# Designs tried in a protein design run: designed miniproteins, single chains, continued (2). Part 91

Each design is a single chain, and the fold is of that chain. pLDDT is the mean over its residues in the fold that is shown.

## One batch from the design tools (miniprotein)

Design m7155
Fold by ESMFold2-Fast:
Structure m7155 (fold): chain A 69 residues (1-69)
Amino acid sequence: SHHAMEEEKLKRKIINALKNAGLSDEEAEKEAERILEEYGTDEKKINEAIARLLEKKGNLVLAKVARAQ
């Protein structure tokens, strides 16, 4: 369905953002799944969730970039 395709695309975007921040493939995939389960396809809430996770992992620069989108 369209919803499932949107979730898959967002999942890949989240995974790529987290991997670029230094998370392993496995960690990025698990965190992306959690974020999508909690926030669905709300890109603003997803970007905030990514930023908060990156801050917890010590990547303040990428966290600021995520919030700016």
Scores: mean pLDDT 77

Design m7156
Fold by ESMFold2-Fast:
Structure m7156 (fold): chain A 75 residues (1-75)
Amino acid sequence: SPEAEAKAIAAHYGIELTPEQAEKLLRIIRSPEPVTEVTKEALDEAAEKGTLDPNIPGTLVSDLKGAAELLAKEA
């Protein structure tokens, strides 16, 4: 599932996400606007605008790690 993929990405960086956090990370990954600065506000906005469009640019490994770490801290 896409949720399992988001969890696997976070686990690659040693980060454990809850199902809710993994779903939020997936929405952020599929946001039409890339997250250039990893802040709670930027991640919340990206999750709100998130879509399942497979052609979304800005899905960078460094952004994914930072986003996953910040989401894990919100637990």
Scores: mean pLDDT 68

Design m7157
Fold by ESMFold2-Fast:
Structure m7157 (fold): chain A 85 residues (1-85)
Amino acid sequence: SAELEAVASPEKAQEVLKQLQQAVATYTALYQQTGDPRYKDMADAAQAKRDELIQAGTENLPPTLPQLILEAQQFLAEAQAEAAA
């Protein structure tokens, strides 16, 4: 079933939602400390990805959910790598 596919589980969606919420908080704080608009853009992007996942719903596994999870995971990986560098 779709729930057994690596990126489509409700548990995975909840993990990604938590990571996006943490990213919003982290990049908002960095923007406030540095004034660098890149961090504001990253916080806004993280919030948008979080809103998309919430709107799609995580319990009923809509056809868009795997794509939204993959896009959010890609964003988080790229953002974390940039912030850690």
Scores: mean pLDDT 73

Design m7158
Fold by ESMFold2-Fast:
Structure m7158 (fold): chain A 62 residues (1-62)
Amino acid sequence: VEWVPAEEAERDVRGLLEKARASKNPSERASLITAAYIVASTAPEEDRERLVKLVREEDAKL
């Protein structure tokens, strides 16, 4: 499996986080946050930590 380019992974993560912020359903929100963590983990190692931190910070705000 080839690594997802950092730019593509970041776009996908941000899209999932936007959906999580818009959701009123706690279960849907949790699923979207989980998906964002999974996408972040497919990024190249140098960007993976940055993207995981982004998801963690956004999760803390919800």
Scores: mean pLDDT 77

Design m7159
Fold by ESMFold2-Fast:
Structure m7159 (fold): chain A 85 residues (1-85)
Amino acid sequence: KIEELKKRLKELEEKLKEMSKEGRDDPEARELQEEYERVRRELFSLEFGIDLETLERARSGTSEEAQDYVAAVLAPYEAELLAKL
């Protein structure tokens, strides 16, 4: 499952990169971005054992404390995870 998520994340990253080069900001690009965020959160939860629901709340902005957690704590770990892909 982890290897499949890593492969999917890389595929989504490449697609979003190509769409960005084309200047696309349509609904299809937004759907791919949302899928990218879901795959990232699931992979991050599995890699680091962090609660997926907490990640979902942090990313969706439904909690001020969760948003602070993303900005101050999760962002560095996400960068490290992406660097290993």
Scores: mean pLDDT 65

Design m7160
Fold by ESMFold2-Fast:
Structure m7160 (fold): chain A 82 residues (1-82)
Amino acid sequence: SYVYSREELLTALNLLLQLHGLDEVTMSPEELTVGKRPANPADAERIAALQRAARLPGPADGVIDEALLALMRRVLDQLGRP
């Protein structure tokens, strides 16, 4: 399996946010951590709104979980493959 960088994953997150009419997160790639709440509350609110809009399984709590990470990886797979 291809291993994506945190910068690539952040790009996928922002693309998903834009697709659902939400603002981009303000975090740097280094701040993107699975299972950890974003330091900026506005970023947590945007991610929670994305989790609700995308109807992801699990809590819409603004924490990047395995379901959101899998969706982000799927977006990158589609962008990198015909």
Scores: mean pLDDT 84

Design m7161
Fold by ESMFold2-Fast:
Structure m7161 (fold): chain A 94 residues (1-94)
Amino acid sequence: SLADELIARLEELEAQMIALVEQGDYEGALALLDQFAEWAREQGQDEFAELLRRVRENWARYLAENPDAPAEERVLLIRIERKELIEAIRKAAA
């Protein structure tokens, strides 16, 4: 199903974002979110794409406001956001 495909892509996205954050590449991690949002929009998932855009904006703001936060804390935020996104996908698919 589309929901299963979105969830699988979110799990791959989380792994890639964590790897980039551990390398200090925060711009690359944000770019991955932008790419996923565009892909979701191309699948006709406009509401989900908008949710991803808000997650991206919130995370960019967090990075700007917390420049000294350790990578471990940034990774934890990615994991929290992923859980929230998966729950949103499941609710939309129900």
Scores: mean pLDDT 75

Design m7162
Fold by ESMFold2-Fast:
Structure m7162 (fold): chain A 58 residues (1-58)
Amino acid sequence: TRTLLGTVSATLASGKTLTLEFYEDSELGTRAARVVEVDMSESNDALAAAGRAIAAQI
């Protein structure tokens, strides 16, 4: 079972937003992040923003 630990939003250079959710698997004690919203036209910038947001939270 996964429990939501928190959410992080990042703003891209274009002014669009990317939202990430962080989860913990209570059975394994593992953590995961999931991208919820991204603008596909700016996928490279969105991925870079996601990486920075994950690093800031971990």
Scores: mean pLDDT 62

Design m7163
Fold by ESMFold2-Fast:
Structure m7163 (fold): chain A 74 residues (1-74)
Amino acid sequence: SPERAERAITGVLVLTIARDAGLLSEAQARAGIDRLLAGLPEDVRARVRAIFESGLSVEERAARLRELLEELHA
């Protein structure tokens, strides 16, 4: 559902920021992200993974995740 995807994508954003801020280890962040993505449709998971795996800054990745959230509620 869009609501499930929104919750998962918001969680990915939070975990990405927390890892970059040193509040979580890489392993803790990856485990959390994998858990959140497992509940999503394949197309949404692919889009989130592409953003997460991009060479972009955390700020740019956050902006793209926010854009994806807006698309899911359009």
Scores: mean pLDDT 78

Design m7164
Fold by ESMFold2-Fast:
Structure m7164 (fold): chain A 72 residues (1-72)
Amino acid sequence: MAALRERGAALLQRAARIAARAVELGNREAFDLALEAQGYAVQGMASSPAEAERLLARAEELIARAEELVES
């Protein structure tokens, strides 16, 4: 349980940093993906272990896509 909440908190922080970077670059698509990822991370931290793993995996996918957009 604690490990999943720690993962969710780390993903939430990572998504927040990407959202800030997206704003600096004027990249709306990356910003929207980062905000969606924050939502999944928060939901994952509040969910059962099985649901948390799926929600956090979705947050990771959205963060990876947003990172690609801000690095391009």
Scores: mean pLDDT 83

Design m7165
Fold by ESMFold2-Fast:
Structure m7165 (fold): chain A 72 residues (1-72)
Amino acid sequence: FKETLTFELPESKVASVKKELEEKFKKPLEEKGVKVTIATSGSTLTVTIESEDEEAVTVAKDSITKYVNALK
């Protein structure tokens, strides 16, 4: 299963948000077999979540979305 999330953030915050997502979500989730790819382009942050477990992808998507929205 694969989900792609796109967030628009102030360009000045994109690098810090990417680092926070890598530390808080990417590293723990990859240890559990959920692949997380984070890409940035200007003010755009793209997060791709991949796993054979649909529930794990859904939970990761919801958690990351809530986290990023709380930073706005």
Scores: mean pLDDT 81

Design m7166
Fold by ESMFold2-Fast:
Structure m7166 (fold): chain A 83 residues (1-83)
Amino acid sequence: DVAALVAELRALIEQIKSGLTDDLVARAEALVAELARAGHVDEAIELIQTLLPAAETDPRIAEAVLRMVAALAAAVGDRDALP
């Protein structure tokens, strides 16, 4: 359900802005993968961008962001590989 994914994205971004936790980072990784597979690449990028300021100061968040970027790249590559 696309509407459910978008609602989760908006809620998660607001929670991250209010205070970042390991649980929110894990949810962001899962949601980026789901959004990318569903073809919502712009929304996946928005979630990654929300974490970038925290990634500059926390290596664990930086590693999570790199995993999210890899998942997004893989999903985009799979779509572009279709004849």
Scores: mean pLDDT 78

Design m7167
Fold by ESMFold2-Fast:
Structure m7167 (fold): chain A 65 residues (1-65)
Amino acid sequence: TLTITLEFKGKSVTATVDGDSITIDIPDSLSDEEKAAATKQATAAAKAVAARVEQLLKRLEELLS
């Protein structure tokens, strides 16, 4: 599981990646439009970070051989 925290309009938005599933935890104080924008940004960031972590883990596996 990978967790990423982003700041959106002064509020914390958390994205959790579990396998191929991405869950965005958004504060209730955001409007529906702000929640949609935050979800889009957090999802894109989560996918990018997950891809980089996968590359790092593959490199570490090579060091163990």
Scores: mean pLDDT 77

Design m7168
Fold by ESMFold2-Fast:
Structure m7168 (fold): chain A 73 residues (1-73)
Amino acid sequence: MEKASKLAAEMFEAYRAGDWERAEKLYQEVVKLAEYDPKAKGAANAAKRMYDIFKKQREEELKKRIDELLKNL
């Protein structure tokens, strides 16, 4: 559990830093850990929810930046 939670936290920090490649690797590690440890499934589910939230937030942030650029053109 602790290892999966730590990986999920590192994944969150990678998303905040905009390091999508690192975040994807960390997500894969959490999912892989859940295959060996059923107790890690909770952390994997939390990581999946965070992934979905950050993906949506990233898309909205990119849309805002594009809209601002278009407004200034």
Scores: mean pLDDT 74

Design m7169
Fold by ESMFold2-Fast:
Structure m7169 (fold): chain A 98 residues (1-98)
Amino acid sequence: SVETLDEFYEEFKKILDEFVEKVKNASDEEIKKLSEEAIEKIRKLAEEYGLSEEMKDTFIDIMRSFLTLLLEGVPVEEAKEHAMAQLDAALAYYKAKA
């Protein structure tokens, strides 16, 4: 439902914000470890909200893209803006499809 997607969105944002705080002064090795933890949290969240495999993969890919930008040296705030834009676009797509 639209309400379920809105609740998922708010929880995803919390996970992303927590991750952003943790990575600001982290090494590349620490970023990789924190990234696997964040991806697992997103996976579990999607399963708890009953999202399809396609939706789970999409939201995990958003987090993986964010990680890739950080490892490529993109500033964390710019990487976050990119991830939020992808998240907003994915939510709009799935709400329109419902």
Scores: mean pLDDT 83

Design m7170
Fold by ESMFold2-Fast:
Structure m7170 (fold): chain A 86 residues (1-86)
Amino acid sequence: SKELEEKIKVLEERAREAIAAGDYVEAAESYKLRGELLAKLGKLEEAIEAYREAIRAVELAKAAGQISEEDAQEFIKALEEKIKSL
């Protein structure tokens, strides 16, 4: 889908900009959405990489005090389940 490919590109750019700005929650959300769209396209290896980048961004957000420990643990668990379900 051309629409999915364009959204993936926008999410990639958004994630990079968010990391550069130190907005790790936005980066985690962008990587998560990118992974979901990649999975819909059958690009499973790229989807796994995106989810792993999202997990790393959640850990950075927690370290930076941008997200609670409980919310970070829940987010990471959800991402790990997404990887396992591929």
Scores: mean pLDDT 90

Design m7171
Fold by ESMFold2-Fast:
Structure m7171 (fold): chain A 100 residues (1-100)
Amino acid sequence: SVEDLLKDLEKKVEHFKETVENDKNIPEEIKKEIIEVAEEMLEYAKNDPNHVKKIKELAKKFLEKVENDKRLSDNSKTAIKEFLDELVKMAEEIEKAKKE
């Protein structure tokens, strides 16, 4: 159901926020930006009929910023990319469920 998928997305975002907050290799200013982006993506999934398009655009723009940030390790960049890719997939699943 759409409600179950949204709950799974909320749990995924909360788990990622905890992972980011506990990562000593990510600068504090970047932690805040990552958390804000994740929360914005969640808000789009809940409230915006065009959420997939908006989430994909936000993820792309943020990933470009992350990949160009020399303060981030390759491991941190990979973890952020994998999280953004997973949120996009979950958003697409929510959109598909809403059409059924």
Scores: mean pLDDT 82

Design m7172
Fold by ESMFold2-Fast:
Structure m7172 (fold): chain A 69 residues (1-69)
Amino acid sequence: SERERREQAVADLRAQLAQDPTDSGTWAQLARLLLSLGDYEGAREVVDQGIRANGYETPELREVRQQIE
């Protein structure tokens, strides 16, 4: 199903971030995917993690944060 495909994509993106934790685009992509699954809390946590990993709020992370708020 589409939900199962998106859940698999979440797992894949998390695996990518374990190897490259400063990839703000991948953090933003993961947050959007969680948002599409209705996981607002998880999306907020992922945005916060991406900001901490980069040391600042990148344009990609700011855009996603605005969608959650």
Scores: mean pLDDT 85

Design m7173
Fold by ESMFold2-Fast:
Structure m7173 (fold): chain A 73 residues (1-73)
Amino acid sequence: DEFEELEKKKKELERQLTVLHMVRGILEAARTFYERLLAEGVDPERAQREIASVDAGIAEVDKEIKELEEKLK
């Protein structure tokens, strides 16, 4: 049943997309946290490194989201 296999694949991609959106939200929250620490002068060197790491993670997640969205078209 080819239709059943296609539906399973679509649902798996949609599930992966949902997880990536959740991960993106977590990274955005972490970024906001470190931005506050940086603005308040709390361990600014660490805050800058963590923001850079989080920004890299967001960029990777955004790339994966776009790739999955293209597969779902």
Scores: mean pLDDT 85

Design m7174
Fold by ESMFold2-Fast:
Structure m7174 (fold): chain A 105 residues (1-105)
Amino acid sequence: SMEEIKEIAKEIKKLILDNKLTPRQILEAFKKAFDEASKKIKPTQQQINLYVALQLRLIGLELDGGGSKEAAELIVDFLLDLNKIDPDFALELAKILLKILKEEY
């Protein structure tokens, strides 16, 4: 549901901010999460294109000296946009990302 994805996205944002994760660290965690989610649910080309666009934005943010707040907002917006396309994939991805952020950072 939209409420469930919003709650998980809020927890992800809190962990990013509390741990002061860089855009590079967030990109690394997100890449791991997307790979794991893709093994459970095969992503469409549209979902892959959105993932590539997010990767480029996070790389740009790191190069421009952007911080955790801007990176967290990009991740939240991405998960909400993905949920409009494929709620099952978005929820699986969000749950895996939250788990990685709790265990590795």
Scores: mean pLDDT 87

Design m7175
Fold by ESMFold2-Fast:
Structure m7175 (fold): chain A 86 residues (1-86)
Amino acid sequence: SMKVKEAEELIEEGIRLIEEALDIMETGSLDVSKQEIDDMIKRGRELIKKGIELLKEALGYIPEEIVKKLKELEKRLEEAKKLLAE
């Protein structure tokens, strides 16, 4: 299904953006502002949300592997956010 492929691409891109933001947060890169990091996370979440909606339309469910990956990503994000809390 073209909808499944579109959904997978959106979810993969969203995960990629959040993982890139997480790498910046965890390594303490000086080249990226907190605002840019927050924007990357917001954009990543929006792409994932759109992809999930398309998966539900196409399949009627979200594959368990995607659910697990997103839970791990959110946990890592919560831990990394604590590093930016002053």
Scores: mean pLDDT 81

Design m7176
Fold by ESMFold2-Fast:
Structure m7176 (fold): chain A 80 residues (1-80)
Amino acid sequence: GASTAAEAIAKAVIEYYEEHKVSREKIIKIGDKITEKLNKLPETVTGEEVLEAAIEAAKEMGEEELAELIRKTYEEEVKK
């Protein structure tokens, strides 16, 4: 569901921050961009739609490794 996607996104962002020593300012910008994309989605959304919006936001910011980590973390949470 959407909550599983949100948890996977948060976990991936935290892991990316820890592994890559990303600045607090950069993490805030990533979070803001993801939130901007999510706010454009309809009120009723699937977990996959939430996931794809976050991946698109990361890719638009040039954070390709983060985009891949978001997908991998979601797959682990849903056991796919």
Scores: mean pLDDT 75

Design m7177
Fold by ESMFold2-Fast:
Structure m7177 (fold): chain A 69 residues (1-69)
Amino acid sequence: SKELKEGLKLMIEGLKNKDEKLIKEGAEKLGKALGQDAEEIYKQLLEAMKNGYSDLVIYMLEDGLKQLE
């Protein structure tokens, strides 16, 4: 659960700052915690950032983080 929170926080921070390294680190933590492909998560986040819908993805990640409180 804490690993999930840290992964989500890193991805949110990375998207807000357009920091691909933080996005990748967050995706790796989340992927490991959920047993999902970190590269696929990273790819989807980069696509959102590139296509201008980062705010929507940030909202989803923040909602997920809130549910882990």
Scores: mean pLDDT 83

Design m7178
Fold by ESMFold2-Fast:
Structure m7178 (fold): chain A 93 residues (1-93)
Amino acid sequence: MEEEIEEKMEELGEYIREKKLEKVARAIQQMVADLAAAVEAGASLEEIEALWEEKTKEVIEVMKKEKVPDELIEKLKEIFEEAKRELLEELRR
């Protein structure tokens, strides 16, 4: 389950590398770092979910500024939603 989250984030990284979107890649790295820090600090499930939503919105705004195609933005949203679901399930166990 933690492995599946890593795989989803790796898939996202591959899309970003293929499209040469360096600013988007940095935004995603920052999102992952912020989420990991919150989990390590003992944040609640509600806090983790709220932080995920906030950071996802920030990444999407960066993608829009970089003129990323809507199709790729929708794929990114799908990956984030799946990764969030898996993370919250793992944290509940």
Scores: mean pLDDT 74

Design m7179
Fold by ESMFold2-Fast:
Structure m7179 (fold): chain A 65 residues (1-65)
Amino acid sequence: SELIKQYEEKAEEIQKKSLAEGKERAAAAKTPADGKKIYIELTTKGSMEALKLRREAKDLAAALA
């Protein structure tokens, strides 16, 4: 299904974007400890958003089967 592919692609983009943004924000932090905290928070948020989209894609696939 094209729709399922769109959900998977969007999840992948969100993960990649959160990793890139996390790195930039961490590098701009005042201390290494603050940078690590920011990186973990942003990458965790991105992973959770991606997981939600992947679950929606699976639920849709099951409903269409």
Scores: mean pLDDT 82

Design m7180
Fold by ESMFold2-Fast:
Structure m7180 (fold): chain A 76 residues (1-76)
Amino acid sequence: KLDEVVQQGTGEMSQHARLAYQSRSDRARFQQHLDRLRQATEQTAQQLKALGDNDTAEQLQRQAEEAIAELTAMAA
């Protein structure tokens, strides 16, 4: 169950990060994909916390924050 949540969540996060990177020259699309990355991260973290895995939830949130910062710098 935990492994399934992590696999599904990280897959969605990676997809949105990739789409943000590909859309980095289109500000509106870039922002839309960053927002979806944030939403997917929040949903996955909430599911992991509900299952008692706070450490993995916090790690994924930190990884998403780093990815968003990098993507934002690349789009500037």
Scores: mean pLDDT 82

Design m7181
Fold by ESMFold2-Fast:
Structure m7181 (fold): chain A 76 residues (1-76)
Amino acid sequence: MPLVAGQRVLEAESEEKGRRLAERLNEELPRVPGVLHAVAEVDPEDPKRVVVGIVAEDEAALRRALAKAEEIAKEV
C-alpha cells in the first residue's frame, strides 16, 4: 500500500506560541498510531506560522495526525 503525505500551516497568536506549537507538534505527532514521520518548523519569515509535514501508513493515520495537530494548535 502506498504511503500518504500531508502538509498543514498552523497560525499562532504570537512568536512565542509559534515556537511552543512547533515543539509540541514535533514531540506528539510521531506518537500518533500509523505516523511514520512528522516534522514541524517555524517559518523564519513569519514566526507565527508553523509548517507541519506528515508521512503516514494510510489515510486514516494521516487524518488522525492532522486532527491532533489542530487540537495542539488550539491548546497553545
Scores: mean pLDDT 83

Design m7182
Fold by ESMFold2-Fast:
Structure m7182 (fold): chain A 63 residues (1-63)
Amino acid sequence: IEELKKKVAEELKKVKEEGSPEIAQAADAALAMLSDPSMTEEQILELKKQFEEAVALLKKEAA
């Protein structure tokens, strides 16, 4: 589960660097949730999915 958290955090940081301020804010919120030790593997994957969907919508509006 720690390895999964590291991979997701790395992906979030990459998206934050490439994204708009809105995407960066969403990435920061997701990273904060990811730091919660009570999160299960399923919750981490769901968070990743929700974030990817939100980023896709924001990218469509920005470009």
Scores: mean pLDDT 72

Design m7183
Fold by ESMFold2-Fast:
Structure m7183 (fold): chain A 96 residues (1-96)
Amino acid sequence: MMEKLKELLRETIRRIREEMKKKVEETPDVSKQVAIALIVMSIIQELDEIIRESPSLDETIRRLERLRAEAREAGLEEVARLLDETIERVRELKKS
Protein backbone atom coordinates (compact mmCIF):
# COMPACT_ATOMS: atom_id res chain seq x y z
CA MET A 1 0.00 0.00 0.00
CA MET A 2 2.59 2.64 1.08
CA GLU A 3 4.77 1.92 -1.96
CA LYS A 4 1.79 2.50 -4.31
CA LEU A 5 0.90 5.73 -2.46
CA LYS A 6 4.49 7.04 -2.75
CA GLU A 7 4.63 6.18 -6.50
CA LEU A 8 1.28 7.94 -7.04
CA LEU A 9 2.45 11.10 -5.20
CA ARG A 10 5.77 11.13 -7.13
CA GLU A 11 3.81 10.89 -10.41
CA THR A 12 1.63 13.81 -9.23
CA ILE A 13 4.79 15.89 -8.50
CA ARG A 14 6.14 15.10 -12.01
CA ARG A 15 2.87 16.16 -13.69
CA ILE A 16 2.65 19.35 -11.58
CA ARG A 17 6.22 20.28 -12.65
CA GLU A 18 5.22 19.82 -16.32
CA GLU A 19 2.16 22.08 -15.85
CA MET A 20 4.33 24.71 -14.11
CA LYS A 21 6.68 24.79 -17.13
CA LYS A 22 3.72 25.28 -19.51
CA LYS A 23 2.07 27.97 -17.34
CA VAL A 24 5.35 29.91 -16.93
CA GLU A 25 5.98 29.76 -20.72
CA GLU A 26 2.43 31.09 -21.38
CA THR A 27 2.81 33.95 -18.84
CA PRO A 28 4.50 37.10 -20.30
CA ASP A 29 4.71 38.93 -16.92
CA VAL A 30 7.96 38.03 -15.08
CA SER A 31 6.51 38.88 -11.63
CA LYS A 32 3.56 36.53 -12.32
CA GLN A 33 6.01 33.83 -13.51
CA VAL A 34 7.90 34.10 -10.17
CA ALA A 35 4.61 34.01 -8.19
CA ILE A 36 3.48 30.85 -10.06
CA ALA A 37 6.87 29.16 -9.50
CA LEU A 38 6.83 29.95 -5.75
CA ILE A 39 3.26 28.61 -5.27
CA VAL A 40 4.00 25.43 -7.27
CA MET A 41 7.30 24.86 -5.38
CA SER A 42 5.36 25.20 -2.08
CA ILE A 43 2.81 22.58 -3.25
CA ILE A 44 5.62 20.21 -4.38
CA GLN A 45 7.40 20.67 -1.01
CA GLU A 46 4.21 19.70 0.86
CA LEU A 47 3.74 16.63 -1.40
CA ASP A 48 7.37 15.61 -0.65
CA GLU A 49 6.59 16.01 3.09
CA ILE A 50 3.60 13.62 2.73
CA ILE A 51 5.92 11.08 1.03
CA ARG A 52 8.55 11.42 3.83
CA GLU A 53 6.07 11.35 6.76
CA SER A 54 3.89 8.52 5.32
CA PRO A 55 0.73 9.66 7.18
CA SER A 56 -2.55 7.70 7.18
CA LEU A 57 -4.59 7.64 3.96
CA ASP A 58 -7.25 9.84 5.64
CA GLU A 59 -4.61 12.43 6.65
CA THR A 60 -3.07 12.25 3.14
CA ILE A 61 -6.52 12.99 1.60
CA ARG A 62 -7.06 15.97 3.98
CA ARG A 63 -3.62 17.42 3.13
CA LEU A 64 -4.21 16.94 -0.63
CA GLU A 65 -7.65 18.63 -0.34
CA ARG A 66 -5.96 21.65 1.32
CA LEU A 67 -3.32 21.80 -1.46
CA ARG A 68 -6.10 21.56 -4.10
CA ALA A 69 -7.88 24.53 -2.46
CA GLU A 70 -4.59 26.52 -2.40
CA ALA A 71 -3.99 25.77 -6.11
CA ARG A 72 -7.54 26.90 -7.02
CA GLU A 73 -7.22 30.10 -4.95
CA ALA A 74 -3.98 30.85 -6.86
CA GLY A 75 -5.76 30.32 -10.22
CA LEU A 76 -3.72 27.18 -11.00
CA GLU A 77 -6.71 25.20 -12.34
CA GLU A 78 -4.64 22.44 -14.02
CA VAL A 79 -2.60 21.88 -10.82
CA ALA A 80 -5.90 21.73 -8.85
CA ARG A 81 -7.24 19.18 -11.38
CA LEU A 82 -4.11 17.00 -11.00
CA LEU A 83 -4.51 17.12 -7.20
CA ASP A 84 -8.22 16.19 -7.56
CA GLU A 85 -7.27 13.14 -9.68
CA THR A 86 -4.64 12.19 -7.05
CA ILE A 87 -7.23 12.48 -4.22
CA GLU A 88 -9.59 10.12 -6.09
CA ARG A 89 -6.77 7.58 -6.65
CA VAL A 90 -5.82 7.74 -2.92
CA ARG A 91 -9.50 7.08 -2.06
CA GLU A 92 -9.36 3.99 -4.31
CA LEU A 93 -6.26 2.75 -2.41
CA LYS A 94 -8.21 3.15 0.88
CA LYS A 95 -11.01 0.89 -0.49
CA SER A 96 -8.47 -1.86 -1.31
Scores: mean pLDDT 82

Design m7184
Fold by ESMFold2-Fast:
Structure m7184 (fold): chain A 81 residues (1-81)
Amino acid sequence: SESLEIRKELVIAEGELTLLYVHLMLINAPQEVLEEVQEIINEVTEIEANFPNMSLEEQKEALRKVRELLERARRLVDEVS
């Protein structure tokens, strides 16, 4: 189903965020950067928790937001790497 494909994309993005956070720890990134990426992870986790209560259109919008959050996290990593 389309909902299942959206859910898979969301799980993949959550995994990528976790890897970005691990990378930041390994390079001893500033605490402020670690905290900002952790806040992004927390927001994505809340979206994931609410996913079963979403309509298909809400799921599509949630995936768009998660992709924007992932790109924000990637930019933060690039700025300190």
Scores: mean pLDDT 88

Design m7185
Fold by ESMFold2-Fast:
Structure m7185 (fold): chain A 68 residues (1-68)
Amino acid sequence: SEELKEFLKEIEESRKIIEKKYKESGAKEEYEIYMEGLDLAEKEVIENGKPIEEALLKMKKEIERKLE
């Protein structure tokens, strides 16, 4: 679907931004937290068939939990 293609494109672009911002600056813990969050969102949509909105909300909550 078009929504799925856009979601996967946004995940890929987010990975590039996170790599540039956190990996290149040596912020390894933040890099790992954000990348694991994106992996979770992708898994929830692709493997578990969850709505994109639900997957993104779950990602946001896990990232916020790990950064606190």
Scores: mean pLDDT 86

Design m7186
Fold by ESMFold2-Fast:
Structure m7186 (fold): chain A 86 residues (1-86)
Amino acid sequence: DLVERLRKALEKAGVSQETIDRLVEMVEEANRLLEQDTPEGLEKAIELLKEISRTLDKLGVVDPEVARYLTAQALIAIGKLLELER
């Protein structure tokens, strides 16, 4: 479970529970938008994934599996958006 892995990485880094819950909610929203497969949803998912990555960078949280997951989801969203010609 990548959400549980993210939560564990944030806890280990000493991140507040409020920030952990917010980041988890953002990941779940991005996944929901990817499943909707609409141009508007895909664009929002890409922006959410970028914001999650920027927040992790600011917090100094480095987890290769989480980084790989966020990159893979962003590439999938971009690929879907290009296929929809938007």
Scores: mean pLDDT 82

Design m7187
Fold by ESMFold2-Fast:
Parts: structure tokens; sequence; C-alpha cells
Structure m7187 (fold): chain A 61 residues (1-61)
């Protein structure tokens, strides 16, 4: 079960939003690393393009 949060407290709501955004950024970073690694290991143009897309998304944050 999910831990209860006091969403009526602005600080709790802000911290939850920040945590969500940080997880999203972390997921994008992991996707980038995985795609970049695959591109380097296989020489796949598709993996290379995918890595560049994730990198661009991270740079635009």
Amino acid sequence: RAAPLDLSDPRQAILADIARKLREIGDLWNQYIVSDRAARQTGSEEARQQAEQYRAQLASL
C-alpha cells in the first residue's frame, strides 16, 4: 500500500512533485545511458538516434 501523504500541506505537495520530477529525469538519464551503450556496442544507428533524443530532452529541462 502507498504511504499516506498530507496533500493539504503545501510543503508535502511540493516535495512529492519534486520527487516525481526527479524520478522522471532519472528515468530519462537511464534510458539515455542504456541507448548510448547499445549504440556503442552494436553500432546501431537507431540506438544512437534514440540516445540523442533522450540527451536533447535532458538538455531542454
Scores: mean pLDDT 76

Design m7188
Fold by ESMFold2-Fast:
Structure m7188 (fold): chain A 77 residues (1-77)
Amino acid sequence: TAAENVKKAQELVIKAQDIINNGGDPEEAMKLAQEAQRLAMKALEDPSQVTQATGAIIGAIGVQIDAGLKLGKPVGL
């Protein structure tokens, strides 16, 4: 469901941010954040999840910016 996609996206954002905060692999964090963005964007199809899905997308983009800076690359799509 869209709610399950939001929950999964939020969990992936938290995991990706934890990798960045602990000096882990920025490539792994980028992949997790990209997957989180994809799941959250899918959840936008449900009007009841728009606010939570939008929050998850913003979080995923934030991690992608952090990971991209550590990799010496701009944020990818």
Scores: mean pLDDT 81

Design m7189
Fold by ESMFold2-Fast:
Structure m7189 (fold): chain A 90 residues (1-90)
Amino acid sequence: AREELERRLEELERELEELREELERFREEPPSVLEVIALILRAIGLILDAERLLEEAKKLGDEELARRAEELLREGEELLREGLELLRTL
């Protein structure tokens, strides 16, 4: 349970880092509208995953894992915000 949740949080963190790198590449070369939409949809998916992991951490009573999930949720929300801003500039 706890070890599985930690592994899933690590995977989510990796996916958020990959998405951040893609967003940074979009600042160097103009992306297509479809590429930005794809990034936005992935960000939404990662936000939903973070919300589920946060709920699981709270059910386990693990304050540290819950805090970590909250941080990842915030990171996903920031990526979504930046993706939407980028979409408006295209």
Scores: mean pLDDT 86

Design m7190
Fold by ESMFold2-Fast:
Structure m7190 (fold): chain A 97 residues (1-97)
Amino acid sequence: SRREELLAKARADLEASMDVMLAAAKEEGPELLKLAEEERKRTEELVKQSLEEGARAGAEGATKLAKLMKDPKSVSKAVGAALLSIGAEIDVRLAER
């Protein structure tokens, strides 16, 4: 349903943005690329864990998800926050070079 579409879009948008960051990091060298890959892996694990916790929490998890999904902008904000965290780490490494 619409709920599933919104989650799928948020995942796709996150993946696409991480791919762009990895491509940019490749040009900067192997050390920065490794850092970007680790941040991507960590972000994917956090997303996976959040979905698993939501499933385990049952009614409470469903309620939290329903609240987040009431406003598609809230989903985009959560994805944006994760991407900002990755970007900030890359920026720090670029400044060190």
Scores: mean pLDDT 55

